# Ledger of designs, part 95: designed miniproteins, single chains, continued (2)

Each design is a single chain, and the fold is of that chain. pLDDT is the mean over its residues in the fold that is shown.

## One batch from the design tools (miniprotein)

Design m7295
Fold by ESMFold2-Fast:
Structure m7295 (fold): chain A 81 residues (1-81)
Amino acid sequence: SLRDRAIEHLERALELTDDPEIIEHARKAIEAIRAGDLATATEHVSKALQRALKLGDRETARHLLEAETDIGLVELVEAAA
């Protein structure tokens, strides 16, 4: 599912980073996705992504961007249903 794919990308970001701010936001995003709170998930992914970009961590940022895209696709599909 798109939710499982978003969680996989967030888990991969957690494997790549030692930054406590990215770790906190990525973990909160995973919890929000599991709870069905996509708005909260998007806020946390965006904060983690901004932090990764500020640090120049392009690989972590790529996975966070892919997670954000997957969350957006879930919202689009559910809005169309």
Scores: mean pLDDT 88

Design m7296
Fold by ESMFold2-Fast:
Structure m7296 (fold): chain A 59 residues (1-59)
Amino acid sequence: MSPDPSKLLALPDYALASLYGHELGLDAAQVEALRRRLQEDRVGTLEEMAARAKALRDS
């Protein structure tokens, strides 16, 4: 799938966290942690978003 970057970056924090959490196999607690991080420090790029989600998975 090749989602439009502008559409992904326009998603609210909960939707963006859930999407990346599902793709990376994060559990519910990790998805909630990702959503909280996005609320505190919203990412400006998809690469930054992916890096933040991977950091939670690998922690």
Scores: mean pLDDT 75

Design m7297
Fold by ESMFold2-Fast:
Structure m7297 (fold): chain A 94 residues (1-94)
Amino acid sequence: SLEEARRLLEEALDTLFEAQRYAEKGDIPKAIELLEQAAETVRKAAELGGDLFRDVARIVEKALELMKESKDPLEVSIYATLAAMAVAIGLRAL
């Protein structure tokens, strides 16, 4: 349902803010773990929603890919922030 998809995006947004917080502390492994959790949550939302949810999932998954390649806490924090912005835009468009 659209309401369930929205709830999952809200959950993913909270997880992405936590990922950003851990990245800022230099805990890159924990930030990546949280972004992987958010990516799975957004993917589940995409199964319940339309094209917009799939596009949001792709953006989050790309941010995760870039984050795994980075060893710089600032870059990891930026990727988490970009993923969170994509999810927030998706929520506003609902």
Scores: mean pLDDT 82

Design m7298
Fold by ESMFold2-Fast:
Structure m7298 (fold): chain A 110 residues (1-110)
Amino acid sequence: NREHALLIAAAQYLVDQGYKQEDIIKVLKELGYNAYLTPVVSSNNESIIVLDNASEEDIVLGSALASGILEAEKSGRVEEWLANATPELQEEVAEILELARELEEKLKKK
C-alpha cells in the first residue's frame, strides 16, 4: 500500500528531526494505525517505526524514501535532488513532507 510506505517515510523523517519514536507511535495510533517498533539489524541495534498492515515492500520503500530525503537535506542539495528526480518521486517527497507536517502538528499538541 503506497499510503503506508509514505506514512512510514514521514514517521522516520520526524525521528530524524528529533521527535521521540514513542510519541510518533502514539499519534499514529490516535489516527487509527497499528504502529510499532521493529528491530533493525545494525551495529547500533536501532529500531524503526512500522505499521501492522504494511507489507514488507511498503516498509522497504518507506525506509528508502526517508533515507533519500535525509541524505539530500544533510548535503544541502534538496532542491537540486528534486529537480533531477522523476515527477513520481517529486510527488512522493511532497506527500511525505505534508504527512510529516500533519503528524508534527499533532505531536506539538501532546
Scores: mean pLDDT 75

Design m7299
Fold by ESMFold2-Fast:
Structure m7299 (fold): chain A 61 residues (1-61)
Amino acid sequence: MRPDEEEIKYALALMHAALLIRSRPDMPVEELEAEVRRIGEKLGLSPEQIDELVAWVREQA
């Protein structure tokens, strides 16, 4: 069964966040959080999904 639109959006946001962390390891955590929130909002993620994505970024930082 094909993933729904929300699963695809979340996967894209997660990939963007991972690439940002990998490409900009010296980026401050506050800027990483802000960028990740913007990516999630741009992709149309729910507030809950954005919060989970930001929490994941905090764990990686």
Scores: mean pLDDT 77

Design m7300
Fold by ESMFold2-Fast:
Structure m7300 (fold): chain A 85 residues (1-85)
Amino acid sequence: MSRAELWAEVAETLAFLADIEQAHADRIRKEGEKATDPEERQKLLAEADEHYALAQKYRDTVQRILDELEAAGHTEAAERVRAAL
C-alpha cells in the first residue's frame, strides 16, 4: 500500500469517527433538551458540545489530509477521501 493510500484510509476512518461522534452528540443533545432538571440539562448539553467539538476536530484533520493529497497530486486517494466527507 502506498503512503497516499494509507493516508486516504486514515482520513476515511476519521470521517467515520466524526459521523459517530456527531450522532452521539445529537442523541445526548436531544436528551438534554428533554431534561426537566436544570443540572442534568446543563451536564448533558455540555457533554453534547464536547462530542460535537471532537467530531469537528476529526473533520478538520480529514480536510487537512485531503488538502495534502490534492497538493501532492494523489488524485485517486483525494477522491476517495472526498467521497467519505
Scores: mean pLDDT 88

Design m7301
Fold by ESMFold2-Fast:
Structure m7301 (fold): chain A 89 residues (1-89)
Amino acid sequence: TELEVVSTEVNSDGTVTVKVKVKGADEEMIEFLLKDLETGARTFLGIHKVKDGEIATVTLKNMKPGTYEFIAKGLQSGKSASATVVVNE
């Protein structure tokens, strides 16, 4: 199983959209986490079931300005992908 963060979009209103692709598995349960890189605080965003070649879309609203790490982890494979998200003032 392979995970890839294919896009991150940050809007001026603090809305962040992240897209994650799965390849090499018929189906994968993906855990999504957000880590605040300034404080080290981790927020659980949910678990989504994603099929091979499918794109999971995660939307975060009312994000405070800062630098974050978005983390997607395959619960069956143990593989992960991450992306840095910067929310400007």
Scores: mean pLDDT 78

Design m7302
Fold by ESMFold2-Fast:
Structure m7302 (fold): chain A 56 residues (1-56)
Amino acid sequence: SEELQRILREIGETLRRIGDAIQAALEERREEIERGGFEAGLEAIGEGAVRAGGKA
């Protein structure tokens, strides 16, 4: 239905923003990830998700 299509588009837009924020966080923490490995990478993903979910 029309409503479902709108909801799916909104979800898709949100996922794109989350992906962009996660990528940015990974880039910022590249050096730390090389030293910390898995745990540093997970922290970067968490930071990106928080940014995308709204700073406010």
Scores: mean pLDDT 75

Design m7303
Fold by ESMFold2-Fast:
Structure m7303 (fold): chain A 73 residues (1-73)
Amino acid sequence: MRHGIAVLFRPDTDREAVRAALEALGAQVLVEWEHGLFAITDAPVEALRAALAPLGLRHVSTRDGLHVFREVP
């Protein structure tokens, strides 16, 4: 199943670690900007949570196949 992913970055976010984690899941990064990226993957949402959790990124919302991840305090 194809999933959209939005990752929202803080200034201290390790962008290379995020890209490496998404690449390991076969994700394709479509857009990247100063404050985030948008990617697509066929990986299950559980695998996305597991890969991004060590980087401080939490799954905060899902709408219409778009899963949003960001750091939470």
Scores: mean pLDDT 80

Design m7304
Fold by ESMFold2-Fast:
Structure m7304 (fold): chain A 60 residues (1-60)
Amino acid sequence: SELEQLRQQYSQKGAEAMQAILKENPEWGLSEEEQQELIDKAARVGGHVPDARAAARALA
């Protein structure tokens, strides 16, 4: 359905945005597992990650 297609697009955008944020902030010292968890979480929320930095620091 169209709704399912939109969810997939937003999930992909969320993952891409988180990957970009993680690339720009290597100093956070996150493990590969922690980085993947953040990417997966961003995908689930459909690309709206208002405070990815705080989320990454809370995980670390």
Scores: mean pLDDT 64

Design m7305
Fold by ESMFold2-Fast:
Structure m7305 (fold): chain A 87 residues (1-87)
Amino acid sequence: MEKIEKTVKEIAEILEKKLGAKLTEEEIKEAINANDEEIKEWAKKANETGDKKLIIKAAIAIAAASLKKLQEAGIDGIEKLLKGALE
């Protein structure tokens, strides 16, 4: 999990810089450990409100969930591609 956590934190920093918002360490940890229902709720609310923090939180939660699923399937190295796509 350490490699996924590091990648997600780097993605959060990129999005924080681009959108001009900051998340707390607690919000980032919540996003990394989010379930599918929480991610859907944050994404929907972000789309409805345009809240920059919710956009970042939903984006990093999706990234974390995707990286976990790919790692479980034996697919490694996607972190570099995902980071490049967001940058």
Scores: mean pLDDT 76

Design m7306
Fold by ESMFold2-Fast:
Structure m7306 (fold): chain A 106 residues (1-106)
Amino acid sequence: MKEEAERAAEEGGRKAAEGGLEGAKGGYEKGRSDKGAGAGVAGIGAVAGWLAGKRAGDPEKGGEEVAEGARAMALSSKDSGSEKGAKAGEEGAKAGEEAAEVGRKA
């Protein structure tokens, strides 16, 4: 149980980080406004969160940080008119939350 849960949490965090980066790119392409810049920063934050969680051996914390960053990026992408970025960010946020929940149960 714990081994499987821990692996699932790490995989979820990684997917959330990837979604965050894709959303940030989408926001940047569609509008170089403050909202587009915010999407880029949020995407970087999502990757950092995942890596920090992995390094600390705390997938719950990593997943939560990635979910928060990806969610902020989805909102910024929506404001800049990037539908692809918003969708990727929302998927990243869901994956991060799932990773955090699995990590918590591990």
Scores: mean pLDDT 57

Design m7307
Fold by ESMFold2-Fast:
Structure m7307 (fold): chain A 74 residues (1-74)
Amino acid sequence: SEDEELLKRVEKLKERMEKVLADPSASPLEIEMEWGAIMVALSVMHIYSENEEIREYIRKVAEEMDRRVRERLA
């Protein structure tokens, strides 16, 4: 379904961010640039989703990733 494809895209973006955060050699600039790109993609998917549960899931993923990025860069 369209919802399943959207969720798969969100999971791939989450995995991409997880890989950067798990890399101890990743610079602050690399982390910020990757998160910036992923945040824009998540925001677009949130705006164009008609499913309230998927919109809420995307919001929670974005909030959790932002928190982890801020913790890594502190």
Scores: mean pLDDT 87

Design m7308
Fold by ESMFold2-Fast:
Structure m7308 (fold): chain A 74 residues (1-74)
Amino acid sequence: SAAEKAAEAIKAKDWATAAEYLRKAAQEPRNSAFAPYLLAAASAAEQKDYAAVKRYLAPVGEADPDHPVTAALA
């Protein structure tokens, strides 16, 4: 999924790829409730602001611990 690819890119510190897949994940119907957080994280990734990426993804992990993007927070 796009969220899985985003988490892989974040772990690899490939911020351009992370931003691309976070934006794609935000477009997925299953992620509609998380879209604002995923889009904010994508913008932070474009700025190479890892602390902001983690801050924006934390609410996703709190609401859905099994969400693929939470792998980036470990």
Scores: mean pLDDT 81

Design m7309
Fold by ESMFold2-Fast:
Parts: sequence; C-alpha cells; structure tokens
Structure m7309 (fold): chain A 76 residues (1-76)
Amino acid sequence: SSSREASRYAAEKLLEAGKTADEIIGKKEVMEEANRLADEAAELYRRGLEDPSVREEAFEEGRRLEREGARLLAEA
C-alpha cells in the first residue's frame, strides 16, 4: 500500500512540474511577443520620423502595435 502512495505522489509531482513548465513557457512567449511588437512599433516611429510621406501611416500602425502589446500583457 505504501508503494502505491509513493508512486501516486511521484506522478502528482511530475504533473505539477509539467504544469509549472507550461505556465513559464506561456509567460515567456507572451513577453517575447510583446517585446517584438514594441520593437516593431519603435521601427515604425523611426521610419515615420525619417520619411514624412509615410509618417501618418507609420505612427498609426505603431500605436496599434503598442496597444496590442499592452493587451497581451494585460491578458497574461
């Protein structure tokens, strides 16, 4: 009976470890995506500053990406 309890405990610990790993991976992926969106927004703002002909479009898209990144972080 004690051997069955030990096996059950080990299985529960492996399942908990798996869930913790999935949570860490999920948070890392959300942070990486948010960082990518922030970098893309910064590049769009830079492009708009360098070229007045695309400034309005670049700044609008940059703001959209910033809002999307903020949404992802808020929902994580």
Scores: mean pLDDT 78

Design m7310
Fold by ESMFold2-Fast:
Structure m7310 (fold): chain A 73 residues (1-73)
Amino acid sequence: DEELEKLFKKYDKDGDGVLTAEELKEFFKEVLGWDPTDEQVQRYIDLVDEDGDGKLDFEEFKKFVKMIENELP
C-alpha cells in the first residue's frame, strides 16, 4: 500500500528502514490523535515484532496498522 509506505517513510526519521517506539508514538499523536504511554506503544510493538528488537520494519508496521485499525478506527 503506497499510503502506508508514505506514512512509514515519514515517521522513519533517520531512514534506517525501521520504526522505533518513539517514532510510533509520534505516529499515534499526529495521525490517530492518541497520546499513548511508552509502555502502551511497546505492547503494540511486541504484538507484531517477530525479532523482539523493539522496532518495526515495514511488514511489521503493516500488521500493526491493521491491528490498531480494529481498535482505533
Scores: mean pLDDT 71

Design m7311
Fold by ESMFold2-Fast:
Structure m7311 (fold): chain A 65 residues (1-65)
Amino acid sequence: VSDFDMKVGKIMRSVTLLSVEHGLSLPEALSKLTGLSLSTAQRLVDKIQRGELSKEEVDDLYKRL
């Protein structure tokens, strides 16, 4: 288990929890958690689901939580 995998796991857990609790889509939940635009959040959620996030993108998202 790497620090990268731990950070991705925490991001996904936080996004999923907010999504379930507030009836939001995953991009909407990520947008609200991070302050990123909905279009940016959609792109990042798609990358997470495909395992394509860079270390820099993960670190930026984790910092915003």
Scores: mean pLDDT 84

Design m7312
Fold by ESMFold2-Fast:
Structure m7312 (fold): chain A 77 residues (1-77)
Amino acid sequence: SPAADQALVDAFQEAVKNKDYATAAYLQVKGNLLLIKKGGGDLEKAKKFILEQAEKIETEYKEPEIAEAVRKAVEEV
């Protein structure tokens, strides 16, 4: 619903304001995957791509907490 979509945007903005980038990444990935799922897009392809990005976030950018938050979002959708 538009209200649920707005609540996710508001939660994302609050996380960014608090410099909680792990929660911000979780909410953004979860929101995007739910949008793909609702629109009938290739959800499994999107999940695979996002998991490959999570590995780079952990190994190249050295942000394991953000990588784990992204993986959690993928698992829950």
Scores: mean pLDDT 86

Design m7313
Fold by ESMFold2-Fast:
Structure m7313 (fold): chain A 71 residues (1-71)
Amino acid sequence: MEAESLIGKEVDVLATGADGTQHRATGVVSGVETVNGSPVLVVDVTGLPPGEYHAKATLPSGIVVSALARA
């Protein structure tokens, strides 16, 4: 998977805060990190409290991937 090809693309994210609260946001893919051998998208989001959130990103193709949302 060429996850780097997603950099600069807009994706929908469902971010989960440390308290378990879920936040829907739209953001731009800023990078890719490898976690446990799997690519994880790094998505810059707006409208959330500053911080880093575990997230799921939905690609335009409908594929859901693991993401890290940064606000």
Scores: mean pLDDT 77

Design m7314
Fold by ESMFold2-Fast:
Parts: C-alpha cells; structure tokens; sequence
Structure m7314 (fold): chain A 100 residues (1-100)
C-alpha cells in the first residue's frame, strides 16, 4: 500500500528559476510505480495547466524539473503515484510562490 506521499519543492523561487520537485513515497518492495507530476498556476482561484512530467521507477522516489515560470504568482504541483502491480493510486500537492 502506498503511504506517506510527499513533494519536496521550494516554497518560494524567483521568476527565471526552474522548479525542482522530488516526489517520495512508501510502498511495496520490487513494485513498479508510475509518477505523474503536473505544474499548475493558480489564477483567480482556478488552476491553469502549465506542464506535466511522468516517470516509472522501483526506487520510490522521482525527481522532476519544471522549466522556469514566465510570470510571477502562486503555483501548485500535483503528483499522482500509481502502484502498477496493485492499481492503487494516491495524490499529493505542494504550493510554490514565484516572485519577480
């Protein structure tokens, strides 16, 4: 069973800096996991899709680099992790503030 899904990302960056996100979880050994990480901008209380990345791994850790956002504002990373053996899926989110 997938547990303790966490996104490690900066709370705040400057415009022009890439966002590095590390997704970590606990789960069954030797299973393959599919990780989908998506970056959204929060504008007027709504999520605008910016970028998405995926990985398949047995390491229970995946690292993603999102290209520097062009506009300052509040952003959100949403990560979904799926155990490909069991079909279990869980989700976590992390906010990132982009300053000028």
Amino acid sequence: MIKNLEIEAPEKIKAGEDIKAIVRWEGDENHEYEIKARLFRIKDGKLEYIDGKFAITKEKKAEFIFKAPKEAGLYKIIAKVKDLETGQEIEAEKEVKVEE
Scores: mean pLDDT 86

Design m7315
Fold by ESMFold2-Fast:
Structure m7315 (fold): chain A 88 residues (1-88)
Amino acid sequence: SEEQKEEIKKVIREFHEKLDKLNDEYLAKMKAATSQAEYDAIRAEYNKKLDKLFDEAIKKLSEITGRPVSREEFLKLYDEYVEEELKK
């Protein structure tokens, strides 16, 4: 439905905003790091936070659609959002 499409777009927009903030934090930490151990720790924390963002978005989409949503399906929807809303 149109209402479901708008709620889905809202979830994807929120995910994009949180991902952008996470990427900014990651880049700043990587720029300040001076050892392999620091780089490894920063990447591990980034991946952990990224997984949480995916899990949160997928959960919300599953609630909106009333069915399980896979990470693959979410990534497809996100790619469509990037092409249509961000690359105009």
Scores: mean pLDDT 85

Design m7316
Fold by ESMFold2-Fast:
Order: structure tokens, then C-alpha cells, then sequence
Structure m7316 (fold): chain A 79 residues (1-79)
């Protein structure tokens, strides 16, 4: 359980962009491209998510956090 966020969906990396809603496709592509989280987006809650997955591959877009770990993208939404 991650403070402030809830898991809403997990997508395989191969189909994540295709299965995503149009407004989320760019954020999912960015996390797959290995873009770093911007310093201003590193809230304590986002940092807790990164530590939980032991990864640095994530993108924040509005109330959503997209975390790439293994072969999956985990989509979290702010509570």
C-alpha cells in the first residue's frame, strides 16, 4: 500500500501504448523511453512508489504515475 496513490491498471510493455487511452499514450511512451522523473514531480509519495518497485523509471502526468518495472507498466492514480 503506497500512501496517496492507488494501483488502477497494469499493462504489458509490448501492448501498453496500444491499450492506453489517447491522453495517456505519450506518458506511457515516455516511461518506456526511460525518461527520468523531473525533480519537481518527486513528491514523497512518488518517491515511495519508486522505492517500492526498486526502480527509477517513472513518469508523472497530472494525478497519474506510470512506473516501469520488469516487462510491465504500473499505472497509479492519486487518491
Amino acid sequence: DIPGYELVKTLPKETAVEEAPPELKDAIQAVLDGRAVRPEDLTPEVLALLKHFNTSQAVVKGDYVFVFKGDEIHIYKKK
Scores: mean pLDDT 76

Design m7317
Fold by ESMFold2-Fast:
Structure m7317 (fold): chain A 120 residues (1-120)
Amino acid sequence: DEKLEEMLNLNETIELLLENTLKGVEALVKEGDVEEARSVAISGLEKARELFQKILEMAKELNLEEVAKLAEEIIKLIDETIKRIEAATDGQEILDILKETYAEIKELIKQMNEILEKER
């Protein structure tokens, strides 16, 4: 029960992190700071990845196979997104990639939270 609440709290922390990262990248893209936008986007995704690794470890300890699978899927998505952002040639491309990935992560978090709430 305590670990379930901890995973729910981590998902909430990740959503706030991702929203703040997106806002920061949007501001930098508007100012023409493409390399700073790239750096902020990658940093935000790397921090989210670390938090999802903690969720994955907790899910495995609790034998929550579906939650573990969702966490692994998100981690893979983040790794692929970082490579796409590293290859991006302009600020709008970085922003579009980040927006797409955040929408996908939010949907996977929603699925994960539905499973975690049922286990409470």
Scores: mean pLDDT 91

Design m7318
Fold by ESMFold2-Fast:
Structure m7318 (fold): chain A 92 residues (1-92)
Amino acid sequence: ATIAQVERLIAALEEIASIPGVKITKDGNTLTITYDDNPEIEAKLEPILAELAAIEGVEVKREGNTVTITLKDDPMLLNNGDLRDAIDALTD
């Protein structure tokens, strides 16, 4: 991944975290987004999830009110300090 891709990923995650009723949790290289059954939240998430899915090394899977984001085994994504710090700030 490039620095620009990491910056896009951080910005998209921050946008998701700004939506009321959305929670982000992490487990290794996987982020889980859960949200309340609300069409307005889903409408706001759809374009951001599409942007995330366009980033190389990012896999997005949707199952009901749960979205799983998997960061593929890419040293630039998995070992990037800014990305790790952003995820740590947005999760828990």
Scores: mean pLDDT 74

Design m7319
Fold by ESMFold2-Fast:
Structure m7319 (fold): chain A 70 residues (1-70)
Amino acid sequence: DVKEKFDELLEEFRKEAHEKYKNNPVLQKRIDKLLEEIRKYAKENDYESFVKQLEVLKKARKRIEEILKK
């Protein structure tokens, strides 16, 4: 189910972002608000496109982490 996959990807992204930015509560709140907006937009539009976008973000997260650890 595309919707279930979408929800799983969003939850996974949220958990990882909170762990990565645990020392920055302002950024954590911004990320949460952005994810909520993405969820609402996807519900009203096209889950398939957003699932693909979230999978790209999941892969990009690894690269961002590599940069931040320098």
Scores: mean pLDDT 70

Design m7320
Fold by ESMFold2-Fast:
Structure m7320 (fold): chain A 88 residues (1-88)
Amino acid sequence: SLSFNPAQQAALKVIAELAEAEAKDPKEGALKKLEELSKKKGIEGDIAKIILEELVNNEEEVGKRAVELMKAGTLKEEDLRKLAEEAK
């Protein structure tokens, strides 16, 4: 059985919502969904804010690559903690 901690569950939920949004609008769907999610309180909103900040403040390709890794299920809890620390 798979037992995900709250951070992993939130990341999977964010990934699923981003994948659905991108499928509907490949150019802007993911960005619009990230903006929506970033307004939510809690860990899902925090993850979305980190991804948004990376996409707009760092190289766009790096941010897009992070989203791709999340969609592929490659992103680990340790990676999420590093992103959160870098956002400080």
Scores: mean pLDDT 62

Design m7321
Fold by ESMFold2-Fast:
Structure m7321 (fold): chain A 61 residues (1-61)
Amino acid sequence: SEEEARRAAEGGLAAARAGDEAAARTGAHQISVMGGVSTEEALAAIRAGDLERALALALAG
């Protein structure tokens, strides 16, 4: 769902901003499962602080 995608994306971005790499990777994995994309691709968007890209990846599935 869009709500779940937003929670995963926003949570991952907030974790990355705070330097919580484990939580950022958890968010990336959630996006990966939802969107059918790689965790590495989702994590790159999260580390870049790109909310729009992270949301698009989560909603791709």
Scores: mean pLDDT 85

Design m7322
Fold by ESMFold2-Fast:
Structure m7322 (fold): chain A 56 residues (1-56)
Amino acid sequence: MSFNADEALQYAKELLLKDPSASNEEIADRLMKEFGLSRGQALTIARLARELLEKE
C-alpha cells in the first residue's frame, strides 16, 4: 500500500477545502514540495481529490 499517495490525497483535499478556487496546478505544486512527487503524479492526485470532494 502506497502511504505517500494516501497522505498526498488527504493533503490535496485539505488544500481544496481551504481554497476551492485553487487550480490543479497550484495543488500539484504543493504536493511536489511536500511529498517529492513528479508533476504528473501530483496533478493526478489533485484531480482525484477534487472528484472525491464533489461526491462528499
Scores: mean pLDDT 78

Design m7323
Fold by ESMFold2-Fast:
Structure m7323 (fold): chain A 79 residues (1-79)
Amino acid sequence: EIVAEAVVMGVNKEKKEVVLFFTSISEEEGAKLKAGQKVIITNEKGTFEGTIVKAGPLGAVIKTDAELELNELVTVTVP
């Protein structure tokens, strides 16, 4: 399964969207990320579900109820 480390580069609380920059992902794995895919976001507070809104080679916009902060490090898992 795809497991990637990311840093939070943006947060939109009203839309419940976060912008993530992947710090640990291959280009091949990144190319498999598509809008509409479910993801799991893990940080020190727990594990949260999300859905990819947009994906690019080095980052993604994810819709999630997780309360994330700018510059926070998270793990993203695609089941």
Scores: mean pLDDT 79

Design m7324
Fold by ESMFold2-Fast:
Structure m7324 (fold): chain A 95 residues (1-95)
Amino acid sequence: SKAEEALDRLDSLLDRMRQAIENGDRETVLNLANQMYLDYIRYQGFFTPEQLKLVQEAVDLAMEAAMSEDKERALELLERARELIEKARELLKKQ
């Protein structure tokens, strides 16, 4: 489904953001965050309201992580974002 495709893309972007944060590559982090927001806008209509709330919160946390100057905080925010994407995926599997 388009929703599953969207979650796979968001997971990939979150993993790449984690790697960029660990490497201190601020420009790559900001670029990936922007890409994630654009993908969210493109795919938001394919989620149920319950799934969309989780995805929106995950994207918001990833945006906050991209703006953080604290590496530890940024990685913590990305981990929470990943957990929300996994919850959205579990809801999708139960449809």
Scores: mean pLDDT 87

Design m7325
Fold by ESMFold2-Fast:
Structure m7325 (fold): chain A 90 residues (1-90)
Amino acid sequence: MPAAPEEAAKASREAARAAIEAGKTPTEATAAALSAIGAGAGAMIAHRRGDEEGAKKAAEGAREGAEAGREGDVERALRLANEGANAASA
């Protein structure tokens, strides 16, 4: 089963909730959720391929996306997260 959507949804909810509970802004909570989605999806794709380097790239893209989101650049955050996930997919 494609578990990436379920895993990503759970991770994004937990990340957003933790950010809100820590007193972060809605923008920061959104960036955390997007990073969790990118990391979860990318890791899943890489695991399907047996590609550990791809999983690492997905996590790195998600982290860079979170940083962009915290600077208020949500478009860049989304792009970086998607780029990481696509790199993991090959």
Scores: mean pLDDT 61

Design m7326
Fold by ESMFold2-Fast:
Structure m7326 (fold): chain A 84 residues (1-84)
Amino acid sequence: EEKLKQAIRKVGELLKKGETDREKIVEEVVRELGVSRETAELAVDLVEDPRLAVEKGLSEEVRKLAIDVQTEEGIRLLKEAVLG
């Protein structure tokens, strides 16, 4: 779970730098953190839709972190017509 939290933070950092391509974000997270592709993809999915944390039985800490990254960076990759 710590690796997932690190991946979520890294997704937020990359989005803040202006990277919006999902595949590039996943590849960069895998490369820099050495996490599995599945973990990196899950981190991106959680930032796009933090509700997935509940569906996948993840901790409240992971859910809150994903919400914080999504909200503070003002970035949404899916489901939103505009950046929020």
Scores: mean pLDDT 72

Design m7327
Fold by ESMFold2-Fast:
Structure m7327 (fold): chain A 93 residues (1-93)
Amino acid sequence: SELLKEVEELTKKLTKEELILLFQLLKAYSEGADKEYIEEIYAKLSEEAKKIFEILKEVLGDADKYNELMAVIFEVLYENLNKEELQEIREAI
């Protein structure tokens, strides 16, 4: 899928700090946090992280597509981050 490739390429461009912000935004959005809080986190994201968020947001109603895209993101994290960095991301979420 071209969409899976795009998300993989975008995820590879993110720093650990940008990944933490992206996951915090996804959590806040999924939990129905206040719009103002969501917009505050969104404004802090890089353009690459914003693109990933918009793609995931569009497919939230399709569990199969959402899970497939999330699997690609996690594969990139497991290949490029060490155990300590992965733990920092988990603790920030």
Scores: mean pLDDT 84

Design m7328
Fold by ESMFold2-Fast:
Structure m7328 (fold): chain A 58 residues (1-58)
Amino acid sequence: SLQEKIEQLRKRLETLERARRELLEQNPDLDQSVVDELDQVIADVQQKIKELEKQLEE
């Protein structure tokens, strides 16, 4: 169902956000390009959730 897909993506988003926080905390000299790539993946997942939520509201 759409709800199951949304929940799966939300769990993935939580994992990615936690990984980003941990990565920055453990690697204070981390290259910004790595952070930017992770931010792009997070943004993509957020966009997919938003699109599926719009479908669910219809």
Scores: mean pLDDT 82

Design m7329
Fold by ESMFold2-Fast:
Structure m7329 (fold): chain A 72 residues (1-72)
Amino acid sequence: SEAEKLLEEAREAAEKGDAETAVEKLRELSRYLNSPELENIAKMVEKYKDNPEVVKWLIEEAEKVVRKIEEE
């Protein structure tokens, strides 16, 4: 799905230390799924961009939100 592709791209960017791209992909995902929770996660990634452990955790939280939305 488009959501899975955007999430994978966000995760890949985060793993490479490219927080700007991760934020962009999460915002696109938020718009695609119409999810305020994902927009908030994108803002948190931008805020904590210099902390790779926090960014990784936030990507995992985004994955959980996507699964919940796609399951209803």
Scores: mean pLDDT 84

Design m7330
Fold by ESMFold2-Fast:
Structure m7330 (fold): chain A 69 residues (1-69)
Amino acid sequence: EELKEKADRAIEIVRELVPGETGQKAVELLRKAAEDPEKAGEYVGQAIRLLEESGYGDAAYKVLEAFGE
C-alpha cells in the first residue's frame, strides 16, 4: 500500500546521487514500479541492476533499503 511512498523516496535518492541518463532511466523504472504494483518487483530490480552496473552501488543500496527488501 505504501509502495508509492517508498518509490518516491527511492526516486529522491536517485535524483540526489545519480546524474544524467542513468539517473533518469532509474527514476522512470521506479515510477513504473509505483504505477504497476504487480510488476513493481521487476521494475525495482531493473533500477537496482542499472545503478549497480553503472557504478552507483551506493545509490542502488539506498534504493533497496527504501523498499525494505
Scores: mean pLDDT 81

